# Designed miniproteins, single chains, continued (2): the designs that were tried, part 31

Each design is a single chain, and the fold is of that chain. pLDDT is the mean over its residues in the fold that is shown.

## One batch from the design tools (miniprotein)

Design m5115
Fold by ESMFold2-Fast:
Structure m5115 (fold): chain A 68 residues (1-68)
Amino acid sequence: SSAEGAELVVKGSKALYEGDYEKAKELFEKAISLGADGALGYLSQAYKGLGDEEQAAKYQAQYQAYLA
């Protein structure tokens, strides 16, 4: 991952911890666009926080594929 992607994961994780699921989602989406695919699991958690179970399941499946 780029250094920018890694920084976005840190910022997204902070937003997720604070319950700002919208901000966490945006930060993790940008991190993934920069190659930080490890953030797929966090993006799933952000969607779950937003109540979007369909997107949460989609990104959780992508994260499991990334780990394989």
Scores: mean pLDDT 88

Design m5116
Fold by ESMFold2-Fast:
Structure m5116 (fold): chain A 62 residues (1-62)
Amino acid sequence: MASEEALKIIKEKEEEAEKAEKELKPEEAKEVKRKLAAEATAEALRIIGDELDKELEERRKE
């Protein structure tokens, strides 16, 4: 299954990047967007890892 929570985190970071781009200077917005994209990717990967861990727990139940 896809990580719905990972997608939500990415969407939330995108929303924050849009706010920063509107409120901050273009140069600062670029830095914030790059950092948010990296953070969103790292968090998404972590959630995917957690989902794999749950699958292992299901196998352990047997």
Scores: mean pLDDT 73

Design m5117
Fold by ESMFold2-Fast:
Structure m5117 (fold): chain A 105 residues (1-105)
Amino acid sequence: TEKRKKARELIDKGNQYLKEGKFDEAIKYYEEALKLAREEFGDDSPLVASTLVNLAKAYVKKGEFEKAEKYIDEALAISDRLEGRYPLAARWIRQQAEKVREELK
């Protein structure tokens, strides 16, 4: 869909800003992508869960661990609900979320 393509493009730009150390710009792009993904697929989709993991990564880089933890918890809850329909996506999201959670220690 058009919204899916735009959300992916916004995620790619967010990833670029994150790599450049521009965390506020990365967060802005991820939040816009999250909004579009939720509008198109509802709250429970691989794209929504993976975008939440990306937001958590950016907040870890900013030192905002409480916000990062909330996004990780939400992504993990969604991944559990995705297990039946999207088992490979659920497993990948869980692995990424767990990796981010280790950085909160």
Scores: mean pLDDT 87

Design m5118
Fold by ESMFold2-Fast:
Structure m5118 (fold): chain A 66 residues (1-66)
Amino acid sequence: SGEKELEAALEGIKIGRELALEKGYSPEEAYQAVRERLLEKGYDEKSAEVGGFAAGVAAIRARQEK
């Protein structure tokens, strides 16, 4: 449902920003790490993809804050 995609996106933004700022992850690294993590948490592939994409965007934004 749309609720799972929204939850995944919000989780992805949070984790992606943390990975970029604390560990220096690139947008692609944040995308892959968050997508995999959401799949491990039981999200479906579509929701995990949405969360991964959101993490990548959050990583780009975090890099622009520097």
Scores: mean pLDDT 85

Design m5119
Fold by ESMFold2-Fast:
Structure m5119 (fold): chain A 80 residues (1-80)
Amino acid sequence: SPEGERLLQWLRDQLRRFAAESTDPVLRAYYEALAEALDMVRQGVPRSEVERWLRSRLSPEQVAELLAQLDGVLESIAEA
């Protein structure tokens, strides 16, 4: 939906702002990775490719947490 697309774009921009304002390099990398994962999904990249990309960049614990956040965000957007 147009509303879901606008919400996704807004959230992506907010995550990038949080990354830029963060003094913690680990949190910065996490927010940047989440924003990029959202962009990949928006572009139609398959879930398996997004997961592979994340596993190449983040620790297994960070990947699990980020995937849970990604799923929650996508579910909320789909329901909007």
Scores: mean pLDDT 80

Design m5120
Fold by ESMFold2-Fast:
Structure m5120 (fold): chain A 60 residues (1-60)
Amino acid sequence: SLFDEYDRDGDGRISLEELRAFLRSRGLDPTDAQVATFDVDGDGVVDRERFEELAAVVSE
């Protein structure tokens, strides 16, 4: 899955830096504020569920 390709550590979470890189690979240029909306816990990472929701939207 796309999540597993970007989850470098295999810990079930993606950093905001990795999330931004993913979005840029899709031709998007998100702001820090936009990326931060997916960080619901404020810990600097995005879980699988949030990433899959975002990936579904950008994949169309």
Scores: mean pLDDT 72

Design m5121
Fold by ESMFold2-Fast:
Parts: structure tokens; sequence; C-alpha cells
Structure m5121 (fold): chain A 69 residues (1-69)
């Protein structure tokens, strides 16, 4: 339904904002903030199961950036 599509869209925006925040933190060497973004992504994956694959890829990318910083 439109209501379900709108709720999923809010989850997608939250995921994108959280990922971008974590990526910026990792690139600046702020590892603790990047880890907080990973935890927020895990919470989003539990709340929005339809976004599971996007959440898992976002977490992997942030973990890679943390290891490379």
Amino acid sequence: SLQEEMDLGVGEVALAVTYVTGKKAAKKGNIEEAKKSIEKLKELGKRYPELKDLVEESIKELEKLIKES
C-alpha cells in the first residue's frame, strides 16, 4: 500500500543519512562515531527487514573504511 511504501521510504532515507554520516566519520579517522553509525544501521535492519541487504552492504563498506583508516 501507499502507507507501507511511505514508511519504507523513511527507512531508506534514515539508512542513507546514517551511512553517509558513518562514511564521513571513518574518512576523518573518527572511528568511534563510525562504529556508532554501524550500530544505528543494525537497528535499522531490525526495524526494516526489507532493507536487510542494503544494511549489510552499508555495514561492510563502513567496516572496510574503518580498517583502511
Scores: mean pLDDT 83

Design m5122
Fold by ESMFold2-Fast:
Structure m5122 (fold): chain A 70 residues (1-70)
Amino acid sequence: SKKEKIKELILRIIGLKLRLIGLEFDKELLEKSDLPEEEKEKKLKELDEEMKKLEEEIKKLEKELKELEE
């Protein structure tokens, strides 16, 4: 049903947002770390790529949710 699909989308969006928050903390800790600059840059790039993928997925699900709530 439409209501069940809305519930699943909301829960999935929340889960992805929590994961994104976790990665934001990891990024902040990494930026404050005393790792060599080259290693730090590489790991930050990897985190940025993962965060971008999560943000894209969240946007897709939020768009789908809006279409169902309209």
Scores: mean pLDDT 86

Design m5123
Fold by ESMFold2-Fast:
Structure m5123 (fold): chain A 59 residues (1-59)
Amino acid sequence: MAQELAEKGLEAAEAGDLETAVEYFAKAIQLATGATPEVARKKAEEEVKELAEERERRE
């Protein structure tokens, strides 16, 4: 399900694996919204960027 993919993306982002996080979030966005792979990937990259900034603040 899209939520499971989003959770895996969050786990990957917290582990510092930003590429894997983008892939999972992109798949979740495609399943939830029906977006094209390109649009989903861009949205996933933005989400992962926000998570990386939050992670850096907590370090």
Scores: mean pLDDT 77

Design m5124
Fold by ESMFold2-Fast:
Structure m5124 (fold): chain A 95 residues (1-95)
Amino acid sequence: MAKEYGKLAEEYGETKKGGEYAKLAGLYGQKSGENALYGGRGAASAGGKAKSVEGGRGAKLGGTYAARGAETSEAAASGAAGAIAGIGGELQAEL
């Protein structure tokens, strides 16, 4: 899920849709529990691996947006994890 939305974010990069798909990639990462549990760790890991995954422009863009999503998710998970879970549910219903 997050990987697929990361690809869409790269494809629509400069458009409003690109930003929206990047946000979805971050939210799905949190719904998997990884970002909800580790917050910025997911973002830091994505950024730290950017150097070894330079082979893809999409990978770099996806990593950047995933990092942004993870940062937002960490703050929300600490204060309102339920709200993010609700958003994730809506996204799954759209699938």
Scores: mean pLDDT 46

Design m5125
Fold by ESMFold2-Fast:
Structure m5125 (fold): chain A 62 residues (1-62)
Amino acid sequence: MSKQELILRSVSLSIIAVSYRWEGDLEKASEELEEASRLMKEAGDDETSKRLEERSEKLRKE
């Protein structure tokens, strides 16, 4: 996959996570953010990957 494709997929998963959070499904929202974080790390954006991972962990603690 291209770096741009990985970034776009990560952004899409982040939007899906927001939708799950709005529905109250915090577990699914967390899982989508974890996958988005993984894709960002694969794309070479470690900073954004770390931020997405931190958001995922915060949702699990709610």
Scores: mean pLDDT 80

Design m5126
Fold by ESMFold2-Fast:
Structure m5126 (fold): chain A 55 residues (1-55)
Amino acid sequence: SEQEKKEKEAIEKLKKATLELKPDIDLSDIKTVEEAIEKLLEVLAEKQEEEEKKK
């Protein structure tokens, strides 16, 4: 369905964003937009901690 295609596209974009921040991350278990968002937020928090540690 069109909704399925939209969700798949959203998941792909979120996965790309996550991989851009952490290229070695395993995203094979991400099946939903919710899971993709959750993983991106985790990686963003981790990156923010790294940046704070440097300064």
Scores: mean pLDDT 78

Design m5127
Fold by ESMFold2-Fast:
Structure m5127 (fold): chain A 94 residues (1-94)
Amino acid sequence: MEDARNLVEAARAILESIKEAVEQMKKDPSKAEEYRKQAESLYQAAETVLEGARRLADKDPEHVEEAQRLYEETKKLYDEANSLADQIKKEKDS
């Protein structure tokens, strides 16, 4: 059922998953590239969820705004994952 509420719940699940990926990168730098790729996949999933929510904007603008906020938080974590992976690579090359 394509309900804006279900899309917001999916966006929240994606956000929690990308938070976990970033934390795992910090705990195990040897797997940083694997977790960065997971973060990229999660960010792409968040874009798909946001597009789905935007299609429902005429029926449920409040949930579309929530999906947009969750997408922006997911993007910030994806940017953090990329920065962290770059930093880990520099430390390994030193």
Scores: mean pLDDT 81

Design m5128
Fold by ESMFold2-Fast:
Structure m5128 (fold): chain A 56 residues (1-56)
Amino acid sequence: SLREELLKAIGEILNAIGDLLEEEMKEEPNEEKIKEIKAKLEEARAKLRRLDEEAA
């Protein structure tokens, strides 16, 4: 259902934010991993935007 897809996309965004925070809190953050997490976050946000348009 659209609701389940929306909740999944939100969960992906929250997980990516958590991963980003965890990496940034390290004494020596891994810049490559941060870039990968940011890319995943943008993909999840794009997916959420499409689902939001479908819900409107």
Scores: mean pLDDT 80

Design m5129
Fold by ESMFold2-Fast:
Structure m5129 (fold): chain A 90 residues (1-90)
Amino acid sequence: MSMSELHTLAVGAEMRVLAVLEDVRLGEISREEAVELVRETLEELVERVAPVDPELAKETLERIAEIAEKQGFEEIAEVAREKLEELEEE
């Protein structure tokens, strides 16, 4: 994977999560639906980015967790932290 592709995946994951949080805030989707969408997004990020650039994957997960926590989405922040812990256990 090229660095450009890797960076695009990381930024894309972050942007998708931000869009999901906004959809919950606007009442367009439920919090449960948001958790599942975020979990899928972060799983793809980890599977595709972490084997090539674990630091980029960790930094992206940390940013997502921080943003979700600041916006009051504790369940989504927890999903990001769970993925971060999984990477640290290797």
Scores: mean pLDDT 82

Design m5130
Fold by ESMFold2-Fast:
Structure m5130 (fold): chain A 70 residues (1-70)
Amino acid sequence: MDTTTVELTVPASLGDEAERRVREAAAAIPGVTGVSVERAGDRTTVTLTVEQSALPAVAAAVREILEALS
C-alpha cells in the first residue's frame, strides 16, 4: 500500500477552529496517516498524507472543509 500527499491552500489565515475541522475530517477518513498545517503570512497550507486508495473519500471531505474555510 502506498501513500500520497494532498495539499490544500487557503488564501486566508487558518485559525485553531479551522485546523480542528481539517483534523477531524481527515481523522474520520480511513487511510489518512498524517496531517500538517503550515501558516505563511496570510495564507495557510494544509498537507495530508493519505493512502492512494483513500483519495476519493479524502477528496470529498477536503472539498467540504475548503468550503467551510473559505
Scores: mean pLDDT 70

Design m5131
Fold by ESMFold2-Fast:
Structure m5131 (fold): chain A 67 residues (1-67)
Amino acid sequence: RVYSDEELRELFRKYDTDGDGVLDPQEFGRLLRDMGLRPSGGELNRWVDPDGDGVLDWEEFRRVLTA
């Protein structure tokens, strides 16, 4: 399914509990679980953290959900 930017922004905002403009892997894991997805830790890391910095910014989040 293709999500609109507005739908993705609302999801990002909803799960960005710290309001810092990034999602940690736990926040993103909760979002994916709510969407009915259950990636392994290795899959989550491949999707979420290609830079190895441990957080998912808006651009990374958008790419993962539009891929």
Scores: mean pLDDT 66

Design m5132
Fold by ESMFold2-Fast:
Structure m5132 (fold): chain A 83 residues (1-83)
Amino acid sequence: QLGQLQQQIDQLSQQLRDSLLNGDIDRSIQLLDRLAQLHRQRGDYQSASDYYNSISSLYLSQGDTTLSQQYNQLSQYYQRLAQ
């Protein structure tokens, strides 16, 4: 018995794996952000923190230090909420 939220997470996680294997950075960022939102919705702040940290790293790899810093701060915020 998987809830609708878990089904969405499973589907997006598969799409993320494929996107990362193909080197599609922009798509990977979009999928990571959506996964972070769904994990936040169910109170899984540790996973949300991990996804935001991944987004920060991808922006840094593109030379976008401003967005990298913003997502790093967001990752740290949810890491604190995870307890």
Scores: mean pLDDT 88

Design m5133
Fold by ESMFold2-Fast:
Formats: sequence, C-alpha cells, structure tokens
Structure m5133 (fold): chain A 80 residues (1-80)
Amino acid sequence: SAEELRKKLKELAKEVEELIEKLEDMPIEEAYKKFEELREKMGELAEEAEKLNDIETAKEIAETWKKLVEEFEKKLEEKR
C-alpha cells in the first residue's frame, strides 16, 4: 500500500541520515558501500510505487533520494 511505502521511505531516509552523521568517523570506501546498499533499497521502493501506479509516491521517493544524495555528497566533500 501507499502508506507502507511512505513508512519504508521514512525508515530508509533515517538510515541514510544516520550514515551521513557517521561519515566523519568512517572510511570513504565503507561509506560508499553502505550508500550503494541504501540506493538499492530506495530503487526497490520506487519500483513498488510504479507497480501501484502511484505517481505521487514515486515522485516523493525520487525527491527524498535526491536531497539525501546531495547531503551525502556535501558531507563526503567536507571529509576530504
């Protein structure tokens, strides 16, 4: 359901935010590996939204992921 997808999106966004917080104490290679795993999970949510023909939820997933990617990349640059 759309409600379950939105709940999973919030939980996944929290995992990404926790990863970003830990970036200062984490090797870059480990950070990329964990981010890749989270990207895969986000892609699965997007596919589920598309199968439900829920364009609004699919857009919310895409916009949330875009913001998280920007925050991750910015924090990663600060670490370099």
Scores: mean pLDDT 81

Design m5134
Fold by ESMFold2-Fast:
Structure m5134 (fold): chain A 57 residues (1-57)
Amino acid sequence: MRRARVVAPVPETGPDTLALLPGEEVRILEEVDDEYWLVEHRGRRGLVPRSALEVIG
């Protein structure tokens, strides 16, 4: 299972987005496009800018 660490704050900007803080870890569910990835954090799912994530392992 692929994981990423949040390296920049992510604000909630819409119903399909997820608010995240630096240092949090997320599960990568789908690489939707070159700009946004679908991730899961603590049972919540949403689109997050790829630039805010650092892939782990």
Scores: mean pLDDT 78

Design m5135
Fold by ESMFold2-Fast:
Structure m5135 (fold): chain A 90 residues (1-90)
Amino acid sequence: MPKLEFEKRESRVSAEELAEGGVQLVAWAVNEAAAALYVANELAKIAHSLSAEELGEMLERVAEALRTEEAKRLMREGREKVLELAEELE
C-alpha cells in the first residue's frame, strides 16, 4: 500500500482522504500528460518537412483530432485504466 502520503499528517485532512484524492488527481494528471506527449511526438515527426504555415495547419488538425469521439474515448479508457491500477495499489 502507498504509505508515503500517510507519513505527512501535517494536514487536518485524514490520511485516507488524502490518499484517495491524491490517486484520482495523479490519474487525471497522467492522462492529460500522456495526451500532451502524444500530440508533441506526432507533431515532431512531421515538423522537419513543414513550413511555418503548414505547421500551424497541422497543429489545428491535431487539436481537431483530439476533439474527436475516438480520441476522447481512448483518453477516457486510459484514465479508467490508470484508476484501476491505482485501486491495485490500495
Scores: mean pLDDT 58

Design m5136
Fold by ESMFold2-Fast:
Structure m5136 (fold): chain A 69 residues (1-69)
Amino acid sequence: PAVDLSEEEAAPILATPEAQKLLAEAEELKKKAEELSKSDKPEDKEKAKKAAKEAQELIARLAALIAEA
């Protein structure tokens, strides 16, 4: 089970509040990852990698939601 979103919520594709939330969260994580990656602190760089990975996972879930619709 790669995604756990309801088909009813996926039906209007990106028009759903949940799809929009996934996109917004992915974009926020991507921005945060970019800012953290500019830090010279090892902890911030690790957080940047995790945030980037989470953003990719959210985008993958959104893509699956669109494909299922």
Scores: mean pLDDT 71

Design m5137
Fold by ESMFold2-Fast:
Structure m5137 (fold): chain A 60 residues (1-60)
Amino acid sequence: SMEEKIEEFLKELEEKLKEGMSSEEVDNLATRFVITNDLSEEEIKKLSERVKELLKKYGL
């Protein structure tokens, strides 16, 4: 499901953030994920909120 794909993507983002990935790189990866997987407006909103929380967790 798309929800499972989003969770897997967020898990991969968190691992990359632990390795020192920049907020710009995170934004680029999230944008590519949205386009590649043709996310709906509601799915984009959920992803954006989760990415925002993840960035805050890592001080970005």
Scores: mean pLDDT 84

Design m5138
Fold by ESMFold2-Fast:
Structure m5138 (fold): chain A 68 residues (1-68)
Amino acid sequence: SSILKLIGLALRLIGDPRVEAELVGEDTIVLTPVGDGLKRLEEIAEELEKDPDFEVERVGDKLVITLK
């Protein structure tokens, strides 16, 4: 299910020391770079932009990932 896909993504991102991951509401993950983690945010954005189940927005130095 789409929600299990979101949960799996959240668990993977929580383990990444280069980003801080926050679940917002029921369908959204917000990523903040840690230290020099901005390049890591771009890598994550490029990966997820290829997935039709997610909408990816760049908001300043943050990524907002929403389940469609």
Scores: mean pLDDT 82

Design m5139
Fold by ESMFold2-Fast:
Structure m5139 (fold): chain A 62 residues (1-62)
Amino acid sequence: LPPLTDLLPEEERAKYEAKIAEARAALDAATTAEEVAAAIGEILRIIGDALDAVLARKRAAA
């Protein structure tokens, strides 16, 4: 099974990695429950966006 990351351009992979790193840093700095929830929500949104990008590329390749 080819890696899912092979379906994304190198540049897009780097952008998602950077966004996740920023969200993780925000989570580490969070001192309130609201800040923690916001950081987790952002990570989930980034993952969803990456999956949408993979699906879009698969459709374009077909």
Scores: mean pLDDT 73

Design m5140
Fold by ESMFold2-Fast:
Structure m5140 (fold): chain A 60 residues (1-60)
Amino acid sequence: MTRLEAEFATLERAIGAALGAIGIAPNAKVTLEGTRVTVEGELSEEQARAVRELLDRLSA
């Protein structure tokens, strides 16, 4: 089970990250709490990498 989490500077960036994560891993549980996004589930190595890259890019 993979768990990836990131905090964002704005709600707009957090929403973008959550939607992007859903697109990469549609079967994962994506939770948005304020400006914090959590992605949980059984992800492939490729999906986990892509989600991590997305979260890192938008949280910068």
Scores: mean pLDDT 83

Design m5141
Fold by ESMFold2-Fast:
Structure m5141 (fold): chain A 57 residues (1-57)
Amino acid sequence: EAEELRKKALELEIEAALLYMEGAVYELMGDEEKARELREKAEELLKKAEELRRKAE
């Protein structure tokens, strides 16, 4: 099931990228708290994706 883990990791990586972009928009708008929350969520997703990729090996 390594393929399933890689697919899940890719989905989380894409989701994290979208959250980073959204966070950048809020930062430009001066909503630092919202930007921080989105960035933290993105980092959590990336860590989860890395764990899944590790398990796929």
Scores: mean pLDDT 84

Design m5142
Fold by ESMFold2-Fast:
Structure m5142 (fold): chain A 60 residues (1-60)
Amino acid sequence: MSDEEKVEEMAKRLVEAMKSKGVEVDEELLKKHLLGRAKAEGVDKTQAEVDGALKSLEEA
């Protein structure tokens, strides 16, 4: 599984969890959490790459 796929899957799960609880999805906080989790799991992604993955998910 590619690093891009890992980040997209993490983003999907976070957005789904937040929406299921009726919590407002804050893009800025989502990006920070995703970058932190990706780093902790050995996936080095720049902020721009995380932004791209999140936008792809929201628009798809």
Scores: mean pLDDT 66

Design m5143
Fold by ESMFold2-Fast:
Structure m5143 (fold): chain A 80 residues (1-80)
Amino acid sequence: MEELVAEIEAAVAAARAALEAKDVEAAEAHLARLEAALRRLREALLSRSDLSREELLAAIAAIFRGIGDIIELKRKLEKL
C-alpha cells in the first residue's frame, strides 16, 4: 500500500518536472505511469479485506488526490 502511494507521488512529481521542461513525450509517459499506479492502488484496495480504517481512508485520499493531479497535469499538457 505505502509503496503504491509513493509510486503515485513520484509519478506526479516526474510528470510536473517534464511539463516544466516542456518535454511532452516524458510528461505523457509519466502520466501513463501515474494512471497505471492509480489503477493498481484501486485494485489493491478492492482485493484486501484486512485494511485498518486508517489505511483504507489513506488509500481513498490518495486515489482522490491522484485523480485531481491527473486532471491538472492533462490540462497543462494540452496547453503545451
Scores: mean pLDDT 80

Design m5144
Fold by ESMFold2-Fast:
Structure m5144 (fold): chain A 85 residues (1-85)
Amino acid sequence: IEEIIEKAIKELEEFFGVQLSDAQREEIAKLIRFGNGMGTVLEIGGEKYVLSTVLDKEKKILTLSVFRVLPNGEIEKVYEFEFKL
């Protein structure tokens, strides 16, 4: 699971084009460890993003989804990662 946390952080840093803070890395690590239906909010470059995880225990797949919060308050999925456990 530590390898998946590191991969997810790297993928998110590459997607956003920024280095994440230690606090943001800790929130992402918690999201991945607790899994299934949890979400967290990150603010990057003045934009608000919602990250969520879903664990498929039968398939051993963890899905991490990234949503951008639009000015009208709606969310749109901007990226999705799948990790095989």
Scores: mean pLDDT 76

Design m5145
Fold by ESMFold2-Fast:
Parts: C-alpha cells; structure tokens; sequence
Structure m5145 (fold): chain A 66 residues (1-66)
C-alpha cells in the first residue's frame, strides 16, 4: 500500500474521516505545488495533528501499526 494510503488510514482511525480527507487534500495541494512527496507527507501529518488536536507522536505510532 502507498505511504499516503497508510497515513490516511492512521489519521482516519485516530481523528476520523473528515480530518483524514482534509489530510489527503492538503497533501495533494502540496504535491501539486511541487513539494517533494516525503516532505508533503510530513507537512500534511503535522496539519492533521494541528486540526484534530491529536499528538504528532500518536499519529506516528498509528502509522507504524498499519
């Protein structure tokens, strides 16, 4: 599975579908602007953590589970 798909699942599990969709949209926006995919993924995860109030480390731990 693509890294973005795994990250979406982790965000959805912890923060719900609305935040997961915002996460994907933010990632796509960054990539469309020429951002590196790995950098865009990190930035989108930080954005999801900020929007949901979930700890960034908790999101990272969830990524390791999927």
Amino acid sequence: MDAIERAKRAVEKLAGKDIAEKFVKHYEELVSKGEDRDVALVKALNYAAKESGIDRQELADALAEV
Scores: mean pLDDT 78

Design m5146
Fold by ESMFold2-Fast:
Structure m5146 (fold): chain A 93 residues (1-93)
Amino acid sequence: SPKFEEARKKLLEEINKIVEAEKAGASDDTLRQLILRVARVLEEAMDELPPEEFIKLTDFLIEEVKKRLGDSPAARRLIALLEGYRKEAESQA
């Protein structure tokens, strides 16, 4: 759906900002603020998308985080966040 592609693009842009910040040696506070931006976009996406589409989006993003950030502290925080929202969406499906 158009809303799915828009949410996917927006979330990938926010994740890329985290990738760039981590490469630049950004502080834990900066990384936390960027992760909170991802959380806000995920909440918007959960409200806008059917639960099944939101679950597919979170599955895709978990794999992208693993590819781009590996097993870094930022990657672990993002994956935990994504898995939390995925579980919440499963309770609504």
Scores: mean pLDDT 86

Design m5147
Fold by ESMFold2-Fast:
Structure m5147 (fold): chain A 78 residues (1-78)
Amino acid sequence: MDLEEGNRLMAKGKYEEAVEKYKRALEQNPDDARAWNNLGYVLYLMGKTEEAIQAYEKALELNPDHAEARSNLAHVKA
């Protein structure tokens, strides 16, 4: 629910609200690599580049084969 709500808010450009929903999803399941990746992406869109990198790295720590997080991290570090 909170992950899907966060995705909906991000799609509408409501980035601060999306961050709150993703953080709530991670409070309930801190090992959700998809939630960490989506948090990183919205932080990147907000210009919070260092926080985005940390979130993507956490996603990859949890799932090293997460292609989207790997691609996003490479783009941010370029």
Scores: mean pLDDT 84

Design m5148
Fold by ESMFold2-Fast:
Structure m5148 (fold): chain A 58 residues (1-58)
Amino acid sequence: SSKVEEAKKFVEEVINDTSLSEDEKGEKISEYLKSLKLSDDEIEEVIEYAVKLMEKKK
């Protein structure tokens, strides 16, 4: 699951990047996850992690 750990790190960096708009963050994350060719379970784990990070902004 090194790909999942790398994806979580990337997602965290993108979500916390104050220079990016919400749309830019979403596009970057989607493109990156697609490029990694993750399994469905791995994608779900990374998305769940991203959702939890985004909830902290509310």
Scores: mean pLDDT 77

Design m5149
Fold by ESMFold2-Fast:
Structure m5149 (fold): chain A 80 residues (1-80)
Amino acid sequence: MKKELAEKAAKLAEEAGLLEAARTARDLLKRGDYGSAVIVAGVSLAVAGHLETAKKIAEEAKKAGLDKAAKIIESKIKQQ
């Protein structure tokens, strides 16, 4: 679940044209750092104005037990 969410978040960042964020998220994912991968992808999507996508990632992160990632992404959405 955590790995699948990290992969999905990285793919969504890539589809949004956030190539640098997607690469960083994939590198973190390959190292087993799923929480940081989700944070990088989700925060980058929020900053780029993809608020609905970022919100969905934060909700899935909370369901996957990545509470820190969800909180960071939601905080960034609120700041935009």
Scores: mean pLDDT 86

Design m5150
Fold by ESMFold2-Fast:
Structure m5150 (fold): chain A 114 residues (1-114)
Amino acid sequence: SLMERVRELLREIADPSLSLEEVHERLLELERLMRQLSPEDLLEAIRELLELMRTASPQRFLMILGLIRRVADAHPELNAATAELVRELAATETDPVRRAELEALVRGLEARAP
């Protein structure tokens, strides 16, 4: 199923031994598959991406953030729900730079909500 492949890619992206190039390739495949998901499955995939961001390196954090922005641009109907998930992560983020990036994403999502 699409969700089985999405979960496999998420597990691979979570592997700290992968190079940034290998992570980028998996994020591109994940983006392609996410475009085919139902709204419910897409929100679950976004939730799992946000959880990966908690322990991600700074470069991986920005790569995942970019994916979430692109997916949100393709699905503005999910912006309110996505903003709520991002706000939950931002509330527990202790790094001020990461928190600011997450808060900026929330503002962007809320501004573009239908």
Scores: mean pLDDT 88

Design m5151
Fold by ESMFold2-Fast:
Structure m5151 (fold): chain A 80 residues (1-80)
Amino acid sequence: KKEEADELYQKGLDYYREGNYKQAAEWFEKAADLYVESGDYPNAARAYGLAAQAYEKSGDTEKAEEMRKKDIELGKKVRA
């Protein structure tokens, strides 16, 4: 699952670099969900943060806000 999450995260980065923000956001969100399942909260928070930025750039404000909330909550778990 961790290895799979890294692959999805890399796909998100590739789409983000190409300016395909909607695809980038979807791949970052999937990667983040897999990182959460594996207990990798630091990478999950990072991936949700990037998903939020990508959703925002694609015009999906609702999804961007949802991803930011997940990033913040996971950041609290990492600090605690």
Scores: mean pLDDT 82

Design m5152
Fold by ESMFold2-Fast:
Structure m5152 (fold): chain A 86 residues (1-86)
Amino acid sequence: MLIEKAEELLKKAKEANNEEAVYYAELAIKYAEEKLYAGAYTNLGQAALLLGDYELAVEYYQKALDINPNLETAKKNLEEAKKKLA
């Protein structure tokens, strides 16, 4: 299920020609395959943020922080995504 969501976001990143979002979506698939879920969610959040899907970015960063509350990158990017929604 998480791998399927990462593959969907990868497809959107490729359709958008956003190479950076493609990179993070591919990393998310890799982390999910290794059952490193905090890393998978962090990379999904980054890909969503780069694609302008701020609601999805907030959701994934919150899930990453629920697993590991010490992820500084996820915290900073969560605040950025929230500002875009305000």
Scores: mean pLDDT 87

